# Designed miniproteins, single chains, continued (5), part 78

Each design is a single chain, and the fold is of that chain. pLDDT is the mean over its residues in the fold that is shown.

## One batch from the design tools (miniprotein)

Design m18859
Fold by ESMFold2-Fast:
Structure m18859 (fold): chain A 58 residues (1-58)
Amino acid sequence: SMEEAIREFVRLMLESAQRNKIADENLEALVRAFARREGLDEELMLRILREELERARA
C-alpha cells in the first residue's frame, strides 16, 4: 500500500539520518520538503516519521 511504501522509505531516511547524525528537526524539515517536491501526502509522511522516531527512541 502507499502507507506501507512511505513507512519503508521513512525508515530508510531515518537510518541514514542516524548514520550521518542529522538532528530530528532537520530530518522533519527534509521529509516535509521531499513530500512537497514529489507531490506525496505531506501530513501522512510527517505522521509516519513522528511515529518511527518515537519507536526508535524507545
Scores: mean pLDDT 80

Design m18860
Fold by ESMFold2-Fast:
Structure m18860 (fold): chain A 99 residues (1-99)
Amino acid sequence: MLVFLEEDGTVLALVEVEVEPGMDLLEAVKAALRERFPDNELAQAAAANLTIDGLSLILMVTPEGKRVDVTGTSGAEAQANADTIPVGATLLVLAEAPA
């Protein structure tokens, strides 16, 4: 897992989340940042300030282990189509939030 501070004061975080039934993608990413990096101030700031517009998908690993390149899918698009994402898949999500 990676957390970076960009030169414009933006925090970038690369987060893995497991897809659960009825999942709120934004809340899942916020929870993952809080739980995995409790002592990291950048991760906590990102968790506090993150919105759905700051999320984009990079990779989906299906429950069968197939890797699917989903780069370019926005968090809002993924949330709108959440019912089409397989339960038990792992999503690699890029989170961008002001610090």
Scores: mean pLDDT 77

Design m18861
Fold by ESMFold2-Fast:
Order: C-alpha cells, then sequence, then structure tokens
Structure m18861 (fold): chain A 62 residues (1-62)
C-alpha cells in the first residue's frame, strides 16, 4: 500500500462521495482531507502501489 497526497486549491469543489467510490474501486481508501495552508488542502488516500498513478490522476481531474 502507498499513501498518495494530492493538492487541491481552496475553492475547488470535489464530490467526496464520488471520489470515495472511485478510490474504493481501485482497492484504496480515503484517509482524509487536510488543510495545510489558507490556499491549499491535501486529499490523502491509501492505495495499492500499482494503482498509485491512476489514483493521483483521478483526484487531479475531479
Amino acid sequence: METVQVKIPVGKEIDVEKAKEEIEKLGGKILGIIRVSPTVKIFQVEVPTEKKKEVEKLLKEL
């Protein structure tokens, strides 16, 4: 398992329920959404190593 962190600008609305479904289909789980600065959140997920790139791309395109 690998942890993937994707930066999300503040003001970008992500459908968290849809993201959860897609991540679970890839064999992963959502660990949380962490606010690291006034302008940035991090969407943190745990996924199989083989699916890491797929998940990172998915979250950036949501």
Scores: mean pLDDT 70

Design m18862
Fold by ESMFold2-Fast:
Parts: structure tokens; C-alpha cells; sequence
Structure m18862 (fold): chain A 63 residues (1-63)
């Protein structure tokens, strides 16, 4: 889980948004309580212009 979050965060910094989404999704699959992964997905979807998905994952990160 943490390895996927670290990789996904690096991909976000490189602008590889689709790959970052995939890595954050893998982190959530390994650890469904990983709030950092949900926050990362919210950021990635916002950068992709998918505002509704970004808000959904942001709410999951706050729970």
C-alpha cells in the first residue's frame, strides 16, 4: 500500500495522471483505509478535470 502511494505521488509530480490514478487505486485495494491514497486520487482526478470524481474521493479521505 505505502509503496503504491509513494509511486503514485511521484507520478503526480511527473504529470503522469492516468498512471498515478492506477497506482493510488492499487494502494486502496491493498489498504482500503489509506486516506492518503484517497486524497491522491482526488488530486489526480481534479488535475484530469473530473471534478465530480475528485469531490467523491476527497469526501472518502475525510471519513
Amino acid sequence: AQEYVDEATRLLHEGKLEEAVEAFEKAIKEDPNNKDAYRGLAIAYRMLGEEEKAEEYLQKAKS
Scores: mean pLDDT 81

Design m18863
Fold by ESMFold2-Fast:
Structure m18863 (fold): chain A 77 residues (1-77)
Amino acid sequence: TAVAELQKQLAIGLYMQGYIKKAEGDYETAEELFKRGDELVDEASKLLGLSPEQAKKLKEEIKKKAYEQAKKKLEEI
């Protein structure tokens, strides 16, 4: 569980950075960050024994959380 939680936290950070880079116009870096985040969520989902449906739900929740955090950071500019 500790490893899965760390992977989830890293994915949140990567997605957040991806959203920030996208807002800055750096789409290429944003795509790489989103891809890496997706890989971490997929690894965490497998470690937790989640079904494909649960894994998709987890990815949506993590992306939503990351987006809200990125949005708040962008409001500070």
Scores: mean pLDDT 83

Design m18864
Fold by ESMFold2-Fast:
Structure m18864 (fold): chain A 118 residues (1-118)
Amino acid sequence: MQLLRSPVAEVDLGELPPGKYKVEVTARNLGPAEVLVSVQLLVDGELVAAFSLRIRGGETATATAEVEVKKPGKLKARVQASGWGDEPATVEVEVKVYDENGNLLAEARITLRLEPVP
């Protein structure tokens, strides 16, 4: 067994006017080994939320974060997955942004490929 890690993926979720938002992250672990998915949400480069999802092999996990935007700004998500195993693994991540009324404003899908670290 060895450390498996994906590159850091950065996803543009567009510009948001001032307001309150809900960001939903769903991650699906397609590999047999447990993975940790780390998520950072940034508005104009400022960290507004950070959380992790621990996902057993073959399982799906969802987490939500509430984000308050004080000035119009560009929302980005940074996502990375890591685990411990003997073979490359794949994690699929979906990020959805909702306004305070529950309207879907943006979505992105990311495939994270975890490879053995030397």
Scores: mean pLDDT 86

Design m18865
Fold by ESMFold2-Fast:
Structure m18865 (fold): chain A 61 residues (1-61)
Amino acid sequence: MEKARELLEKKEYEEAIKLLEEAWKAGEKPTKEMLQLLAEAYEKLGEYEKAEAIRESLKSV
């Protein structure tokens, strides 16, 4: 998670999303923090619908 946060701080939103998706696909159980970081990265890229879907998912956990 530290690396994803660092990428967001550097405004490397696409790289942050890619890192989080790779961890997700590698079998890591998505944590609340991962989902929050992913939603923020999508929002920063203007992918509001994707960010909203992730935030809705967070409300059910």
Scores: mean pLDDT 76

Design m18866
Fold by ESMFold2-Fast:
Structure m18866 (fold): chain A 96 residues (1-96)
Amino acid sequence: DKEIASKVYAHVAGHIQKIIDLIKQGKLEEAAKLAEGLSKTLLEAADTANFLDSEVLRKIAELLKEASKYAKQGDAEKALELLEKARELAEEEAKK
């Protein structure tokens, strides 16, 4: 169902935005934990939700996992770059 998939991707994009906001507030450890948690959730969705694009979900999950790694290292700039790419992928899927 394309309409339900669009709403799920919009929700994912919104969740990524909350993680971006935490990085901008200097809450790198909290942002890293949320990014890792969302990555795991999206990998589970890629395996179980046949109506979602599993390749796109795995790509977003990989970007979130890498962003979590950089946030834990204190590299806010690299974490933001990866999170913004993940959000853009989710937003593009939500539009169609």
Scores: mean pLDDT 85

Design m18867
Fold by ESMFold2-Fast:
Structure m18867 (fold): chain A 71 residues (1-71)
Amino acid sequence: MDSEEFQREILAALARMFLEIGRKLAEKGKLDDAIESYRKALELAREAGDEELAKEIEEELKKVEEEKKKK
């Protein structure tokens, strides 16, 4: 039996992984790659139903997009 709880835990873990990748890419100045990783993390967090994580990712994504606009 595929547990919905287990599926949500995997999705949340993947979301956190992509969030961390996005943070590291942003730190290195790879803003386009960071934005892509944050977008993947946001999609996964939303699928997991983790509203707090999704909000955190969305806020960080907006910050990185704003940094890119200053080019």
Scores: mean pLDDT 82

Design m18868
Fold by ESMFold2-Fast:
Structure m18868 (fold): chain A 87 residues (1-87)
Amino acid sequence: MKTITETITLKEGESRVIPVDGEAVSVKATVLSGGTVTIMVLTDKGLLTATVAGGESATIPVDGNLYAVMVRALSGDATVEVTVTLK
């Protein structure tokens, strides 16, 4: 099992792709500061999404093949920590 953690700073409306793929257990997003962020996880089961407000976290269970992770700032600038747990 391998864990990858990325901290990303986004301006409102910006999107960032996290360069991670493979067999994954989960993707967790924590908004460390700022506004509201959407995390989008593309998997073999389709596109999974969660919206996370400042100071909150969300965990998306994958338990399958991960193809891409993208984060987007919906309202306000945000700093987001994304943790991907791979098998």
Scores: mean pLDDT 84

Design m18869
Fold by ESMFold2-Fast:
Structure m18869 (fold): chain A 95 residues (1-95)
Amino acid sequence: GKKIAEEFKEIAKDLKENGEKYSVEELEKIVRKALKALKEYPNDKEVVEAAVRALLAIPESKFEELSEELRSELALEMHNLAVKYDFLQKVLQEQ
């Protein structure tokens, strides 16, 4: 967890400063890396937050240039995380 969260924090910082200089291919690699981290560490709040922040740091203009497949997969993963967080919140309220 900690190392991958730190990697996404560094990626987010660089994207905020230099996002327009990134190729679509480089951004797609970042999106795939973030999707993998969200699937492998869905309960690691630090990893989830860092990965989501990196995705949000991608310039909107460049995000629209990403493949429809990656955008669809990202939308599905974000939906699944929202559903999972609501479920976890409900479980915590029942304790």
Scores: mean pLDDT 75

Design m18870
Fold by ESMFold2-Fast:
Structure m18870 (fold): chain A 97 residues (1-97)
Amino acid sequence: PSKEEIEAEIYLALAYMYLSLARSMLEKGADPEEVLEMVERALELIEEAIEAGAKGEEVRRALEEALELVEEAEEAGADEERVEELRERIEELLERA
């Protein structure tokens, strides 16, 4: 594998760690704004993975999990404007996946 392929794998692994943390926080009744912070970090890492050449099902699954977390955070009382910004970001990244 190329250096870029290895970097893409690392970025996706880190993104999944943040998504898992966000899920755990949400399940424990944490502040939905803090949940959105973890999702934002995951999205930055997913974007870096895509720039490194990541495509297909793994990227799509990470973005689908991010979208689900954003929707659940909205139900928990997260700021509507921030939720919409993240939905738009996820939609843009899905077009690149």
Scores: mean pLDDT 87

Design m18871
Fold by ESMFold2-Fast:
Structure m18871 (fold): chain A 82 residues (1-82)
Amino acid sequence: NPVEEAVKAFKKGLEEGKELEGEREATKILRENPELSAEERVQMLLEMYEYKKAYAEEKGDKETVEAAEALIEVIRDMQESR
């Protein structure tokens, strides 16, 4: 499942302090799977940012938590508009 693989790459990058590398790998997986629906892409983004929020909460990074919450809200609003 390309969505699950992209999310796993992103999570690994965050946990290892290689967030940019994780984002690049996730982007590569999406690029190699152009048949992914808009709904699947939105689900991937939600899983990535919800994980980033949880990880930031564990680290006590309030600014990153607030930024992730704002992005999650925008993504959810996009889902409801469909």
Scores: mean pLDDT 79

Design m18873
Fold by ESMFold2-Fast:
Structure m18873 (fold): chain A 79 residues (1-79)
Amino acid sequence: EKEKLLEEAKLELEKAEALKEAKEALSKHLEEGAKKNLEKGDKEKAEEILKAKKEGEEKLSKLEKEYREKAEELEKKAK
Protein backbone atom coordinates (compact mmCIF):
# COMPACT_ATOMS: atom_id res chain seq x y z
CA GLU A 1 0.00 0.00 0.00
CA LYS A 2 2.64 2.55 1.06
CA GLU A 3 4.94 1.47 -1.80
CA LYS A 4 2.08 1.91 -4.28
CA LEU A 5 1.46 5.49 -3.09
CA LEU A 6 5.16 6.35 -3.44
CA GLU A 7 5.19 4.96 -7.01
CA GLU A 8 2.11 7.04 -7.88
CA ALA A 9 3.76 10.13 -6.34
CA LYS A 10 6.80 9.56 -8.57
CA LEU A 11 4.60 9.41 -11.68
CA GLU A 12 2.87 12.69 -10.73
CA LEU A 13 6.30 14.32 -10.24
CA GLU A 14 7.38 13.08 -13.70
CA LYS A 15 4.26 14.73 -15.17
CA ALA A 16 5.11 17.98 -13.35
CA GLU A 17 8.68 17.92 -14.72
CA ALA A 18 7.38 17.29 -18.27
CA LEU A 19 5.04 20.30 -17.91
CA LYS A 20 7.91 22.45 -16.61
CA GLU A 21 10.04 21.56 -19.66
CA ALA A 22 7.12 22.18 -22.03
CA LYS A 23 6.46 25.57 -20.39
CA GLU A 24 10.13 26.61 -20.76
CA ALA A 25 10.20 25.54 -24.42
CA LEU A 26 6.93 27.32 -25.29
CA SER A 27 7.94 30.45 -23.35
CA LYS A 28 11.25 30.66 -25.23
CA HIS A 29 9.60 30.12 -28.62
CA LEU A 30 6.91 32.77 -28.01
CA GLU A 31 9.45 35.28 -26.64
CA GLU A 32 11.55 34.88 -29.81
CA GLY A 33 8.42 35.32 -31.95
CA ALA A 34 7.46 38.51 -30.11
CA LYS A 35 10.99 39.91 -30.48
CA LYS A 36 10.99 39.15 -34.21
CA ASN A 37 7.66 40.93 -34.66
CA LEU A 38 8.93 43.97 -32.72
CA GLU A 39 11.96 44.12 -35.05
CA LYS A 40 9.52 44.13 -38.01
CA GLY A 41 7.63 47.06 -36.42
CA ASP A 42 4.52 44.96 -35.71
CA LYS A 43 4.01 46.05 -32.11
CA GLU A 44 0.39 44.86 -31.98
CA LYS A 45 1.33 41.32 -33.03
CA ALA A 46 4.26 41.29 -30.59
CA GLU A 47 1.94 42.36 -27.73
CA GLU A 48 -0.55 39.60 -28.65
CA ILE A 49 2.24 37.00 -28.58
CA LEU A 50 3.52 38.28 -25.20
CA LYS A 51 -0.01 38.09 -23.80
CA ALA A 52 -0.38 34.52 -25.10
CA LYS A 53 3.02 33.69 -23.53
CA LYS A 54 1.91 35.03 -20.13
CA GLU A 55 -1.43 33.18 -20.26
CA GLY A 56 0.24 29.95 -21.43
CA GLU A 57 2.92 30.17 -18.73
CA GLU A 58 0.25 30.79 -16.07
CA LYS A 59 -1.85 27.83 -17.22
CA LEU A 60 1.10 25.43 -17.42
CA SER A 61 2.50 26.65 -14.07
CA LYS A 62 -0.90 25.99 -12.47
CA LEU A 63 -1.00 22.46 -13.90
CA GLU A 64 2.60 21.81 -12.78
CA LYS A 65 1.71 23.00 -9.26
CA GLU A 66 -1.36 20.73 -9.18
CA TYR A 67 0.72 17.66 -10.12
CA ARG A 68 3.40 18.55 -7.56
CA GLU A 69 0.76 19.04 -4.85
CA LYS A 70 -0.77 15.68 -5.80
CA ALA A 71 2.66 14.04 -5.47
CA GLU A 72 3.23 15.67 -2.05
CA GLU A 73 -0.18 14.51 -0.83
CA LEU A 74 0.54 10.94 -1.97
CA GLU A 75 3.97 10.99 -0.25
CA LYS A 76 2.37 12.38 2.92
CA LYS A 77 -0.20 9.56 2.93
CA ALA A 78 2.58 7.02 2.32
CA LYS A 79 4.44 8.13 5.44
Scores: mean pLDDT 84

Design m18874
Fold by ESMFold2-Fast:
Structure m18874 (fold): chain A 70 residues (1-70)
Amino acid sequence: SEIDEIKEEALKNLDEFVEKLKSTLDKEKQEKIDKVYEETKKKIEEAKSPEEIKKILDEFLVKVNDIIEE
């Protein structure tokens, strides 16, 4: 399924992004990123369209930026 391939790629890219990001952050920010990451993975797995996956990833990036800027 096209949606399953998009989900797999999104999850892979998300995992790689989070691993790299966490290596640059302190423990408190890493814990906040981990919470957002787990929530985002669940939402991607439950997503029903590519558009929904894009929205989930856009929301993830906003939350990540808020954590970094704190």
Scores: mean pLDDT 87

Design m18875
Fold by ESMFold2-Fast:
Structure m18875 (fold): chain A 119 residues (1-119)
Amino acid sequence: MEEERKELIEKALRAPSVEEAKEYIEKLVEAGISPEELLEIAEALAPQAGFGAEVALYIAELLKERGEYEYAKRAAEIAIESARRALELADAATDAPEMAARVKARAEEIIKKAKEILE
């Protein structure tokens, strides 16, 4: 199980899409991953801006559902920070206004949902 857990963590960190990252995280939860290890995944992906924000929000929601409120709040803070980076990157992207608008809308939604977890 320890080797399967390490493999799933590595797959989550290298996932090519948010959907695949969520699938690996769900398998990790089923395998008994700790709240601290889930938070470490969120922290590791935080520099990936929009991707990191999506994964951190998902982890925050999972931790809240499990009653791990302090870890959920920390993951929500990571989601807000990563989403704010996504907003900054979208503001700099003047060559793709429609894509930038979609990134901004989703980042603002992530910030709103993450703030609800902090309350």
Scores: mean pLDDT 84

Design m18876
Fold by ESMFold2-Fast:
Formats: C-alpha cells, sequence, structure tokens
Structure m18876 (fold): chain A 62 residues (1-62)
C-alpha cells in the first residue's frame, strides 16, 4: 500500500536523523510528526517524508 510505503520511508529517514543527531529535542519533534502522520492523510505522510529528507541533508551538511 502506498500509505505503508510512505511511512516505511519516513521511518528509515528518521533512523538516519537519529544516527546524525544526538539532540533529544530534534528527535522528539520528528517523532511527534511521525505519530501524527501514522493517523494522517497521504498528503501529511508525503509532507513528513519531505521534511525528514531536508533534515537529513541539513545534518549531513558540513
Amino acid sequence: MEKTELLNEAVKLFEEIRKLSKDPETLERFQQKLRDAINGTLEQQKSIVEELKKEVEELKKK
């Protein structure tokens, strides 16, 4: 299912953020967004995937 695939992608991106950032506030913020996306629309799930991708790129930036 497309919805399940988007959530799986979001989880993988969140795992990358957890590896790159040890800041509990950042992790809590994205974890909350993931919880909202689980019960949300496809549009909300796509939005969280895009936000997580952007955060991963920012954290890799040096």
Scores: mean pLDDT 76

Design m18877
Fold by ESMFold2-Fast:
Structure m18877 (fold): chain A 85 residues (1-85)
Amino acid sequence: EASELFTKGLNAYLQKNYEKAIEYFEKVIEVGSKEEQAFALLYIGEVYYKQGNYEKALKYYEKAIELGDEEIQKLAKAKIEEIKE
């Protein structure tokens, strides 16, 4: 289920297993609700940010803004501003 996949992705992210985190979050995007997909996109952005791939981080934060509610949009916009100074 999407909730279980999201939890596995978050646990992989916290353990710094970024490849596994992206794998689980991509599966959430395939099967989750719009809200779950938006959170998964936000965390894929966080993974790329932690890896120093700011171009990919920005793209995923922008996707999270397009799909997410006001709370997700606010979080993603704050991360974009951190990258852009």
Scores: mean pLDDT 84

Design m18878
Fold by ESMFold2-Fast:
Structure m18878 (fold): chain A 95 residues (1-95)
Amino acid sequence: NRERVLREASAVLRGFAYGVRAAGEPTLEALEAAARRAARELAAEFPDPELRELAARAMLAGARFELRLRGVAPEEAERRLAAVERALREVLEEA
C-alpha cells in the first residue's frame, strides 16, 4: 500500500507539472505540440492503466491551473484545454 500510494502521488505530481508546462506555451500550436509530447512521456512513464489515467487527470488540472494563473480569456482557455484533452485521448488510445 505505501509503495502504491507513493506511485499515485508521483503520477499526480508529474501529470500536474506536465499540464502546467504545456499550458505555459505562448500559442495554441505550441501548446498542442507540448501536450502531445507530455502525453507520450506520461504513457511511457506510467504503463499501469490506473496510474496513467490518474496522471492524465492531473495533467488536465495542471493545464487548467496555469491558464487561470496566466489570465487567459475563458474562450481561449477552453480551446487550449480542449487541445490538451485531445492530445491525452489520442496518445492514450494508442498506448
Scores: mean pLDDT 85

Design m18879
Fold by ESMFold2-Fast:
Structure m18879 (fold): chain A 76 residues (1-76)
Amino acid sequence: MEEAEEAARRIIELQEKAKAAYEAGDLETAEKYGKEAQEIADRVPAAVPLAAALLAEERGDLELAAAFRERALELI
């Protein structure tokens, strides 16, 4: 669980950096960060629904966050 949460936070951070690079017009850097996020998702499948849960919690959608957390538990 803890490792999957760390991976989920890493994916969110990398996706934010990729988005910032796209907005700056740096497509090579955006692609690099996107690729790193995908490699983490491939190694830690539970990290993807956990990242979705963390983003839902930030938006205040606690019901959706709980559903994603349950899905993540099925993958660990």
Scores: mean pLDDT 80

Design m18880
Fold by ESMFold2-Fast:
Structure m18880 (fold): chain A 98 residues (1-98)
Amino acid sequence: AERAREAAEEARRAGEEAGSRAALAAGRGAEAAAEAAERAGTEEARREAEAAGGAARAAAEAARAGDVAGAAGGAAGAIGAAFGAALAAGDEEAARRA
């Protein structure tokens, strides 16, 4: 969970610096995935949070490089992983919010 939160903060900073809504969205996704993993306490939810963190870092790097498509792809990956983490936590409402 901590690494996913660090990735979320990195994506948030990159999104603010580059003006990338995709990087900001990726950061929110990684943060949501970390919260779901913390609530669930399961290995599956933790793996989804790790995946969301990786996608958020990729979105941050793409945003800094001016790669709009790459940042959007990273955001989609982070949001998808957040959904997966929420489902693994048994929280369908949180999954709908991701």
Scores: mean pLDDT 81

Design m18881
Fold by ESMFold2-Fast:
Order: C-alpha cells, then sequence, then structure tokens
Structure m18881 (fold): chain A 55 residues (1-55)
C-alpha cells in the first residue's frame, strides 16, 4: 500500500539522519547535530501518525 511505502521511506530517512547526527556530534558540530535532531523529531511524528492510520 502507499502508506506502507511512505512508512518505509520515513524509517530510512530517520536512520540516515541518526547517522549524520552521530557524525556531526563526533566532529564537534553541535549546531548541525541539533538541527538534524529537530528534523528527526518531525519525521518521527509523521511516522507515528502514519503508523496509527495503518492500525
Amino acid sequence: SELQKKIEQLKKKIVELSKKIVEATQAGDDETAIELARKTVELQEELKKLEDELK
């Protein structure tokens, strides 16, 4: 279904952002890490909404 495809895409984006947050944190780029963390929260909220619709 379209919802399942979108859920899969969001999960992949969240994983990619998590890796970038780790990289930014290790580089001492706290500003970038914070921005990426905010984007991750937005995607997690969207993911939860879509998963709730799938139930």
Scores: mean pLDDT 83

Design m18882
Fold by ESMFold2-Fast:
Structure m18882 (fold): chain A 68 residues (1-68)
Amino acid sequence: SSEIPALVAQLASSDPAVVVAAEQRLVELGRRHPEAVRAALEPLLSDADPLVRSRARRILEAIDNPPP
């Protein structure tokens, strides 16, 4: 989805509300299009910003561990 790059950029936001909304949307998209979201998030695991790395890991974990 063309939405994914914008959501990925929002993970670097200093606004917690923006970050939470982007995380929720990326998890939703990752459940529907796992390959596309994983490909977009994998580079962030090596990002210079430790917060961006942590957020990317959390989203990938949420995609892999859906609620029962």
Scores: mean pLDDT 82

Design m18883
Fold by ESMFold2-Fast:
Formats: structure tokens, sequence, C-alpha cells
Structure m18883 (fold): chain A 69 residues (1-69)
């Protein structure tokens, strides 16, 4: 889980946004409450120009954060 997040962040830094999306999506399958993965998926999808997906993941990150607080 954390290893997938770390690899996905490396992909983001390299500009490999599609690879980052795949790794973050795999991370949330393993840990659906990982707020960091949803927030970084929002960033990756915004870089890809997919505003609808970015907004969906932004909403998911907020929902999870509000449940934990």
Amino acid sequence: SQELIDKAREALRAGNYEEAVKLFEEAIKQDPDNVEAYALLELAYRQLGDTEKANEYSKKAREILEKKL
C-alpha cells in the first residue's frame, strides 16, 4: 500500500501521469480510506486534463477526511 503510493508519487514527479493513476488506483483498492491516494489521483487527473475524474477524486478525499475527523 505505502510502497504503491511511493512509486506513484515518483511517477507523478517524472510526469508519468497515466502510470501514477494506475498505481494510485491500485493503492485505493488495497486501502479505500487512503486520503493521500485520492488527493494525488485528483492532481494526476488534472494534469491529464480529465477535470471530471479530478473532481470525483477530490470529493472522495473530502468525504473520507470528514469521516475521520
Scores: mean pLDDT 83

Design m18884
Fold by ESMFold2-Fast:
Structure m18884 (fold): chain A 55 residues (1-55)
Amino acid sequence: KEELIEEALELIRRLARERGMPEDLIEHILEETRKILEKMSEEQLKDLIEELKKL
């Protein structure tokens, strides 16, 4: 599960940087997002990762 969370966070970080978000804000958002992802099932994380990869 942790590996899926890290993969999702790396994809989100990349997208946020591409959108011009400041690094300090990205770090803050990723920490809050990690808390949300910890509550997701492995199936939900896999679905999220697949969707993020298509963006």
Scores: mean pLDDT 79

Design m18885
Fold by ESMFold2-Fast:
Structure m18885 (fold): chain A 120 residues (1-120)
Amino acid sequence: SPLIEEGYELAVKIGLLIENLKKYLETNKSLKPSKELKELIDKSLEIAKELVEMLKNYEKTPLEEILKKAKELIKETEELIKKLKEEYGDDEIIQKFVKELEKNVEELKKLIEKLEKELS
């Protein structure tokens, strides 16, 4: 399905953005992310990886479970974006990650809406 392929690409992009953000924060020790931010990063990464695996196995995974996991990824990534803006509003590199995450989350939201309309 073209929609499942688009969902896979978006989940991979979101996961890679969060992994690269995590690496940036770990290599730049002066940034000292809060415990809450670290937990949001790890949770969002776990959900993104789970969604990627479900989309790889979409023929064996109920579509309602894929949609549920995609909505969980959106929710957790939006919480992560909010926390990044609060802690690093003046960090230009982190704000570039924020803009890219916002873009991919918005595209994922639109794809979910389209998929739900075609299944109803």
Scores: mean pLDDT 88

Design m18886
Fold by ESMFold2-Fast:
Structure m18886 (fold): chain A 92 residues (1-92)
Amino acid sequence: GPGTMMRGIASRYVEAGKLALSQGDYDTAIDLYKLALQLDPDSSTAWTNLGEAYLKAGRYEEAKEYFQKALELDPSNERARKGLEEATRKLE
């Protein structure tokens, strides 16, 4: 259905965001992950990727908020839990 197609397009934005992040282009990665989340807002993985991009950009309060959203969607998301711990340490 339309939800499956939207998730497929969202996945392509996530992959493009990962590539931008790997190149140190944090602003482009953030924009791409936000586009992915407009299409698939329930993706704990996409929220985690957004948190990691903000963390790498030194934007620790926003990173913490996005990791918390990822954990609300999937409490077993170890990547989001570790990111939240790192962002929290950076703010102390």
Scores: mean pLDDT 89

Design m18887
Fold by ESMFold2-Fast:
Structure m18887 (fold): chain A 93 residues (1-93)
Amino acid sequence: MKEFIDTLFKQMEAVREKALEEAERLLRQRTGRPVRILSVMAFGDVALVFAEIDGRPVLAVLSAKVTIKDGKVTAELGEEVRVFDLDGRPVRP
């Protein structure tokens, strides 16, 4: 039982690392600018990404899909990306 919990925790950490990489990739594709990810928080079908785009702090909202299959947790970020500055104004590519 403990080994199962440790495995799930390790898989959740791996999913988090993949989410960071995927968020950077999607934001770079969407904006064509340098991106640095500061944090990612997933809530249901939405991922909130705090990042710097071209040195500017932004909040990005991405669609997210989490799948649990046979004890494996996977997360995919969708191509639906909305980017806002810290004043809540849309950032355009």
Scores: mean pLDDT 70

Design m18888
Fold by ESMFold2-Fast:
Structure m18888 (fold): chain A 71 residues (1-71)
Amino acid sequence: MVKERIERTKAEAPTLLAQLPPDLAAEVGRILDEGIKRAESALKQGNEEEAQKALDDAYARVTALLTAHHA
């Protein structure tokens, strides 16, 4: 359920961010916050597909950013 994904992301985000350098943590935190807010807004409107895509998009952006910084 997409609501559970939002809640899990919120719960896990602080632990993830604590493991990153400050500048990277700030950018990743921004992406996750934007994705969560977009997903919550979509769920409030009853659009689970849009909420799911918002989370998937945020996760993809975070993964790309982490990969780019390691490269």
Scores: mean pLDDT 81

Design m18889
Fold by ESMFold2-Fast:
Structure m18889 (fold): chain A 90 residues (1-90)
Amino acid sequence: GKLDEAIKEFIEAVKNEDVEKVKELLESGYASIQRFAAEGVKLIEENGSDEDIEKLAKGFNLSVSTVKKGIDFLKKNPEIGELALKLLGE
């Protein structure tokens, strides 16, 4: 569905460290991408456990390794997390 396609495109951009593409996908209005990034920011701030990461992975139908890569990307690019939170606040 729309969620699966949007998230997969987001993850591909994360794997390629394509910051511009990640910003484009967030700004495209896909709430699923914005929610994933926001939940990732919360996990970073709370030093979330492996169980929290697994729960997020199941919620978005992603692998744990994929979610960990997404969290690592957000940790290295805090501007992306800020953008996601701002877009969800609109």
Scores: mean pLDDT 77

Design m18890
Fold by ESMFold2-Fast:
Structure m18890 (fold): chain A 90 residues (1-90)
Amino acid sequence: VEVAKEKLGLILRYLYDRDPEAARRVADTLFETLDPKEAGRAVYEALGEEGKAVADAIESILTGHKDQRKELAEYARRVVDEYEAERAAA
């Protein structure tokens, strides 16, 4: 689960640097639905073809960690909140 959190955090920070609104939407969608496919749609809309690989990575992480989906979704929101705060402070 720790490696999954690291990968998810990197993906969300990468997405935030491209489109902060999309990163927030992905994290919120995961938290509300726990459905990686719905979150992946937001990623694909933001990044286009590059977003397909990112969406597949998110789906793979969450599918591989079914018992930790809620924990990973909570972590995703925390990552976006903390990264946004870091960017605002700079």
Scores: mean pLDDT 76

Design m18891
Fold by ESMFold2-Fast:
Structure m18891 (fold): chain A 60 residues (1-60)
Amino acid sequence: MLSDEEYKEYLVKVLREKMKKENVPQEDADFLLKLVTKQVDDLIKNKDWNGVEGIYGEIK
């Protein structure tokens, strides 16, 4: 099982690849990545594992 840090790294990699394929500007990509990472951190902190699983499932 991945650690919280490994999950965040996985999220960042998948999102970056997806945004690159969609030709999202780097500034917008960095902004969205920060927002999603913060949301995942908040969900993990609140032990909302269904929310975390949903986000990872949506972006893969």
Scores: mean pLDDT 68

Design m18892
Fold by ESMFold2-Fast:
Structure m18892 (fold): chain A 60 residues (1-60)
Amino acid sequence: SLVEKGREALRRGDYEEAARYAEEALKKDPNNREALQLLLGALMRLGKKEKASELIKKLE
C-alpha cells in the first residue's frame, strides 16, 4: 500500500518521498488517519512546521 511505501521511505530518511506517498494515500481517502500521521511525521522531519500544525488540528 501507499502507507507501507511511505513508512519504508520514512525509515530510510527519505522524508520528501514519505510525504508524497502519504499525500497520494490521502487523495484516495482523506480520512485515512495512518496516512495523516505519516504525513505529519515526514513534514516535522522536513521542518515544515506550518503545514504540520494544520495536520495536527485535523487529528484532534
Scores: mean pLDDT 81

Design m18893
Fold by ESMFold2-Fast:
Structure m18893 (fold): chain A 80 residues (1-80)
Amino acid sequence: MEEDEKRLKELREQAKYENDQVILNLIDSLEKVMKLTPEQVVAAAEALREARKKGLSPDERTRLVFRAIREAEQREAERA
């Protein structure tokens, strides 16, 4: 099984358990609207979780999420 798909499933289940609607909405938007890969969605969700734990501002959270997506895209391109 693809590791990124497994990690995405684990993140979604953890967010459901914690009733974290913000992370669940992010995952759904990135998958369904933006058509991002599982690796990109995982990177975005983990970046948002860490930013929230650190108490970062909404602007800083947004910057970290988009940076994580871009870095994941770069890693995928380098493996292709």
Scores: mean pLDDT 78

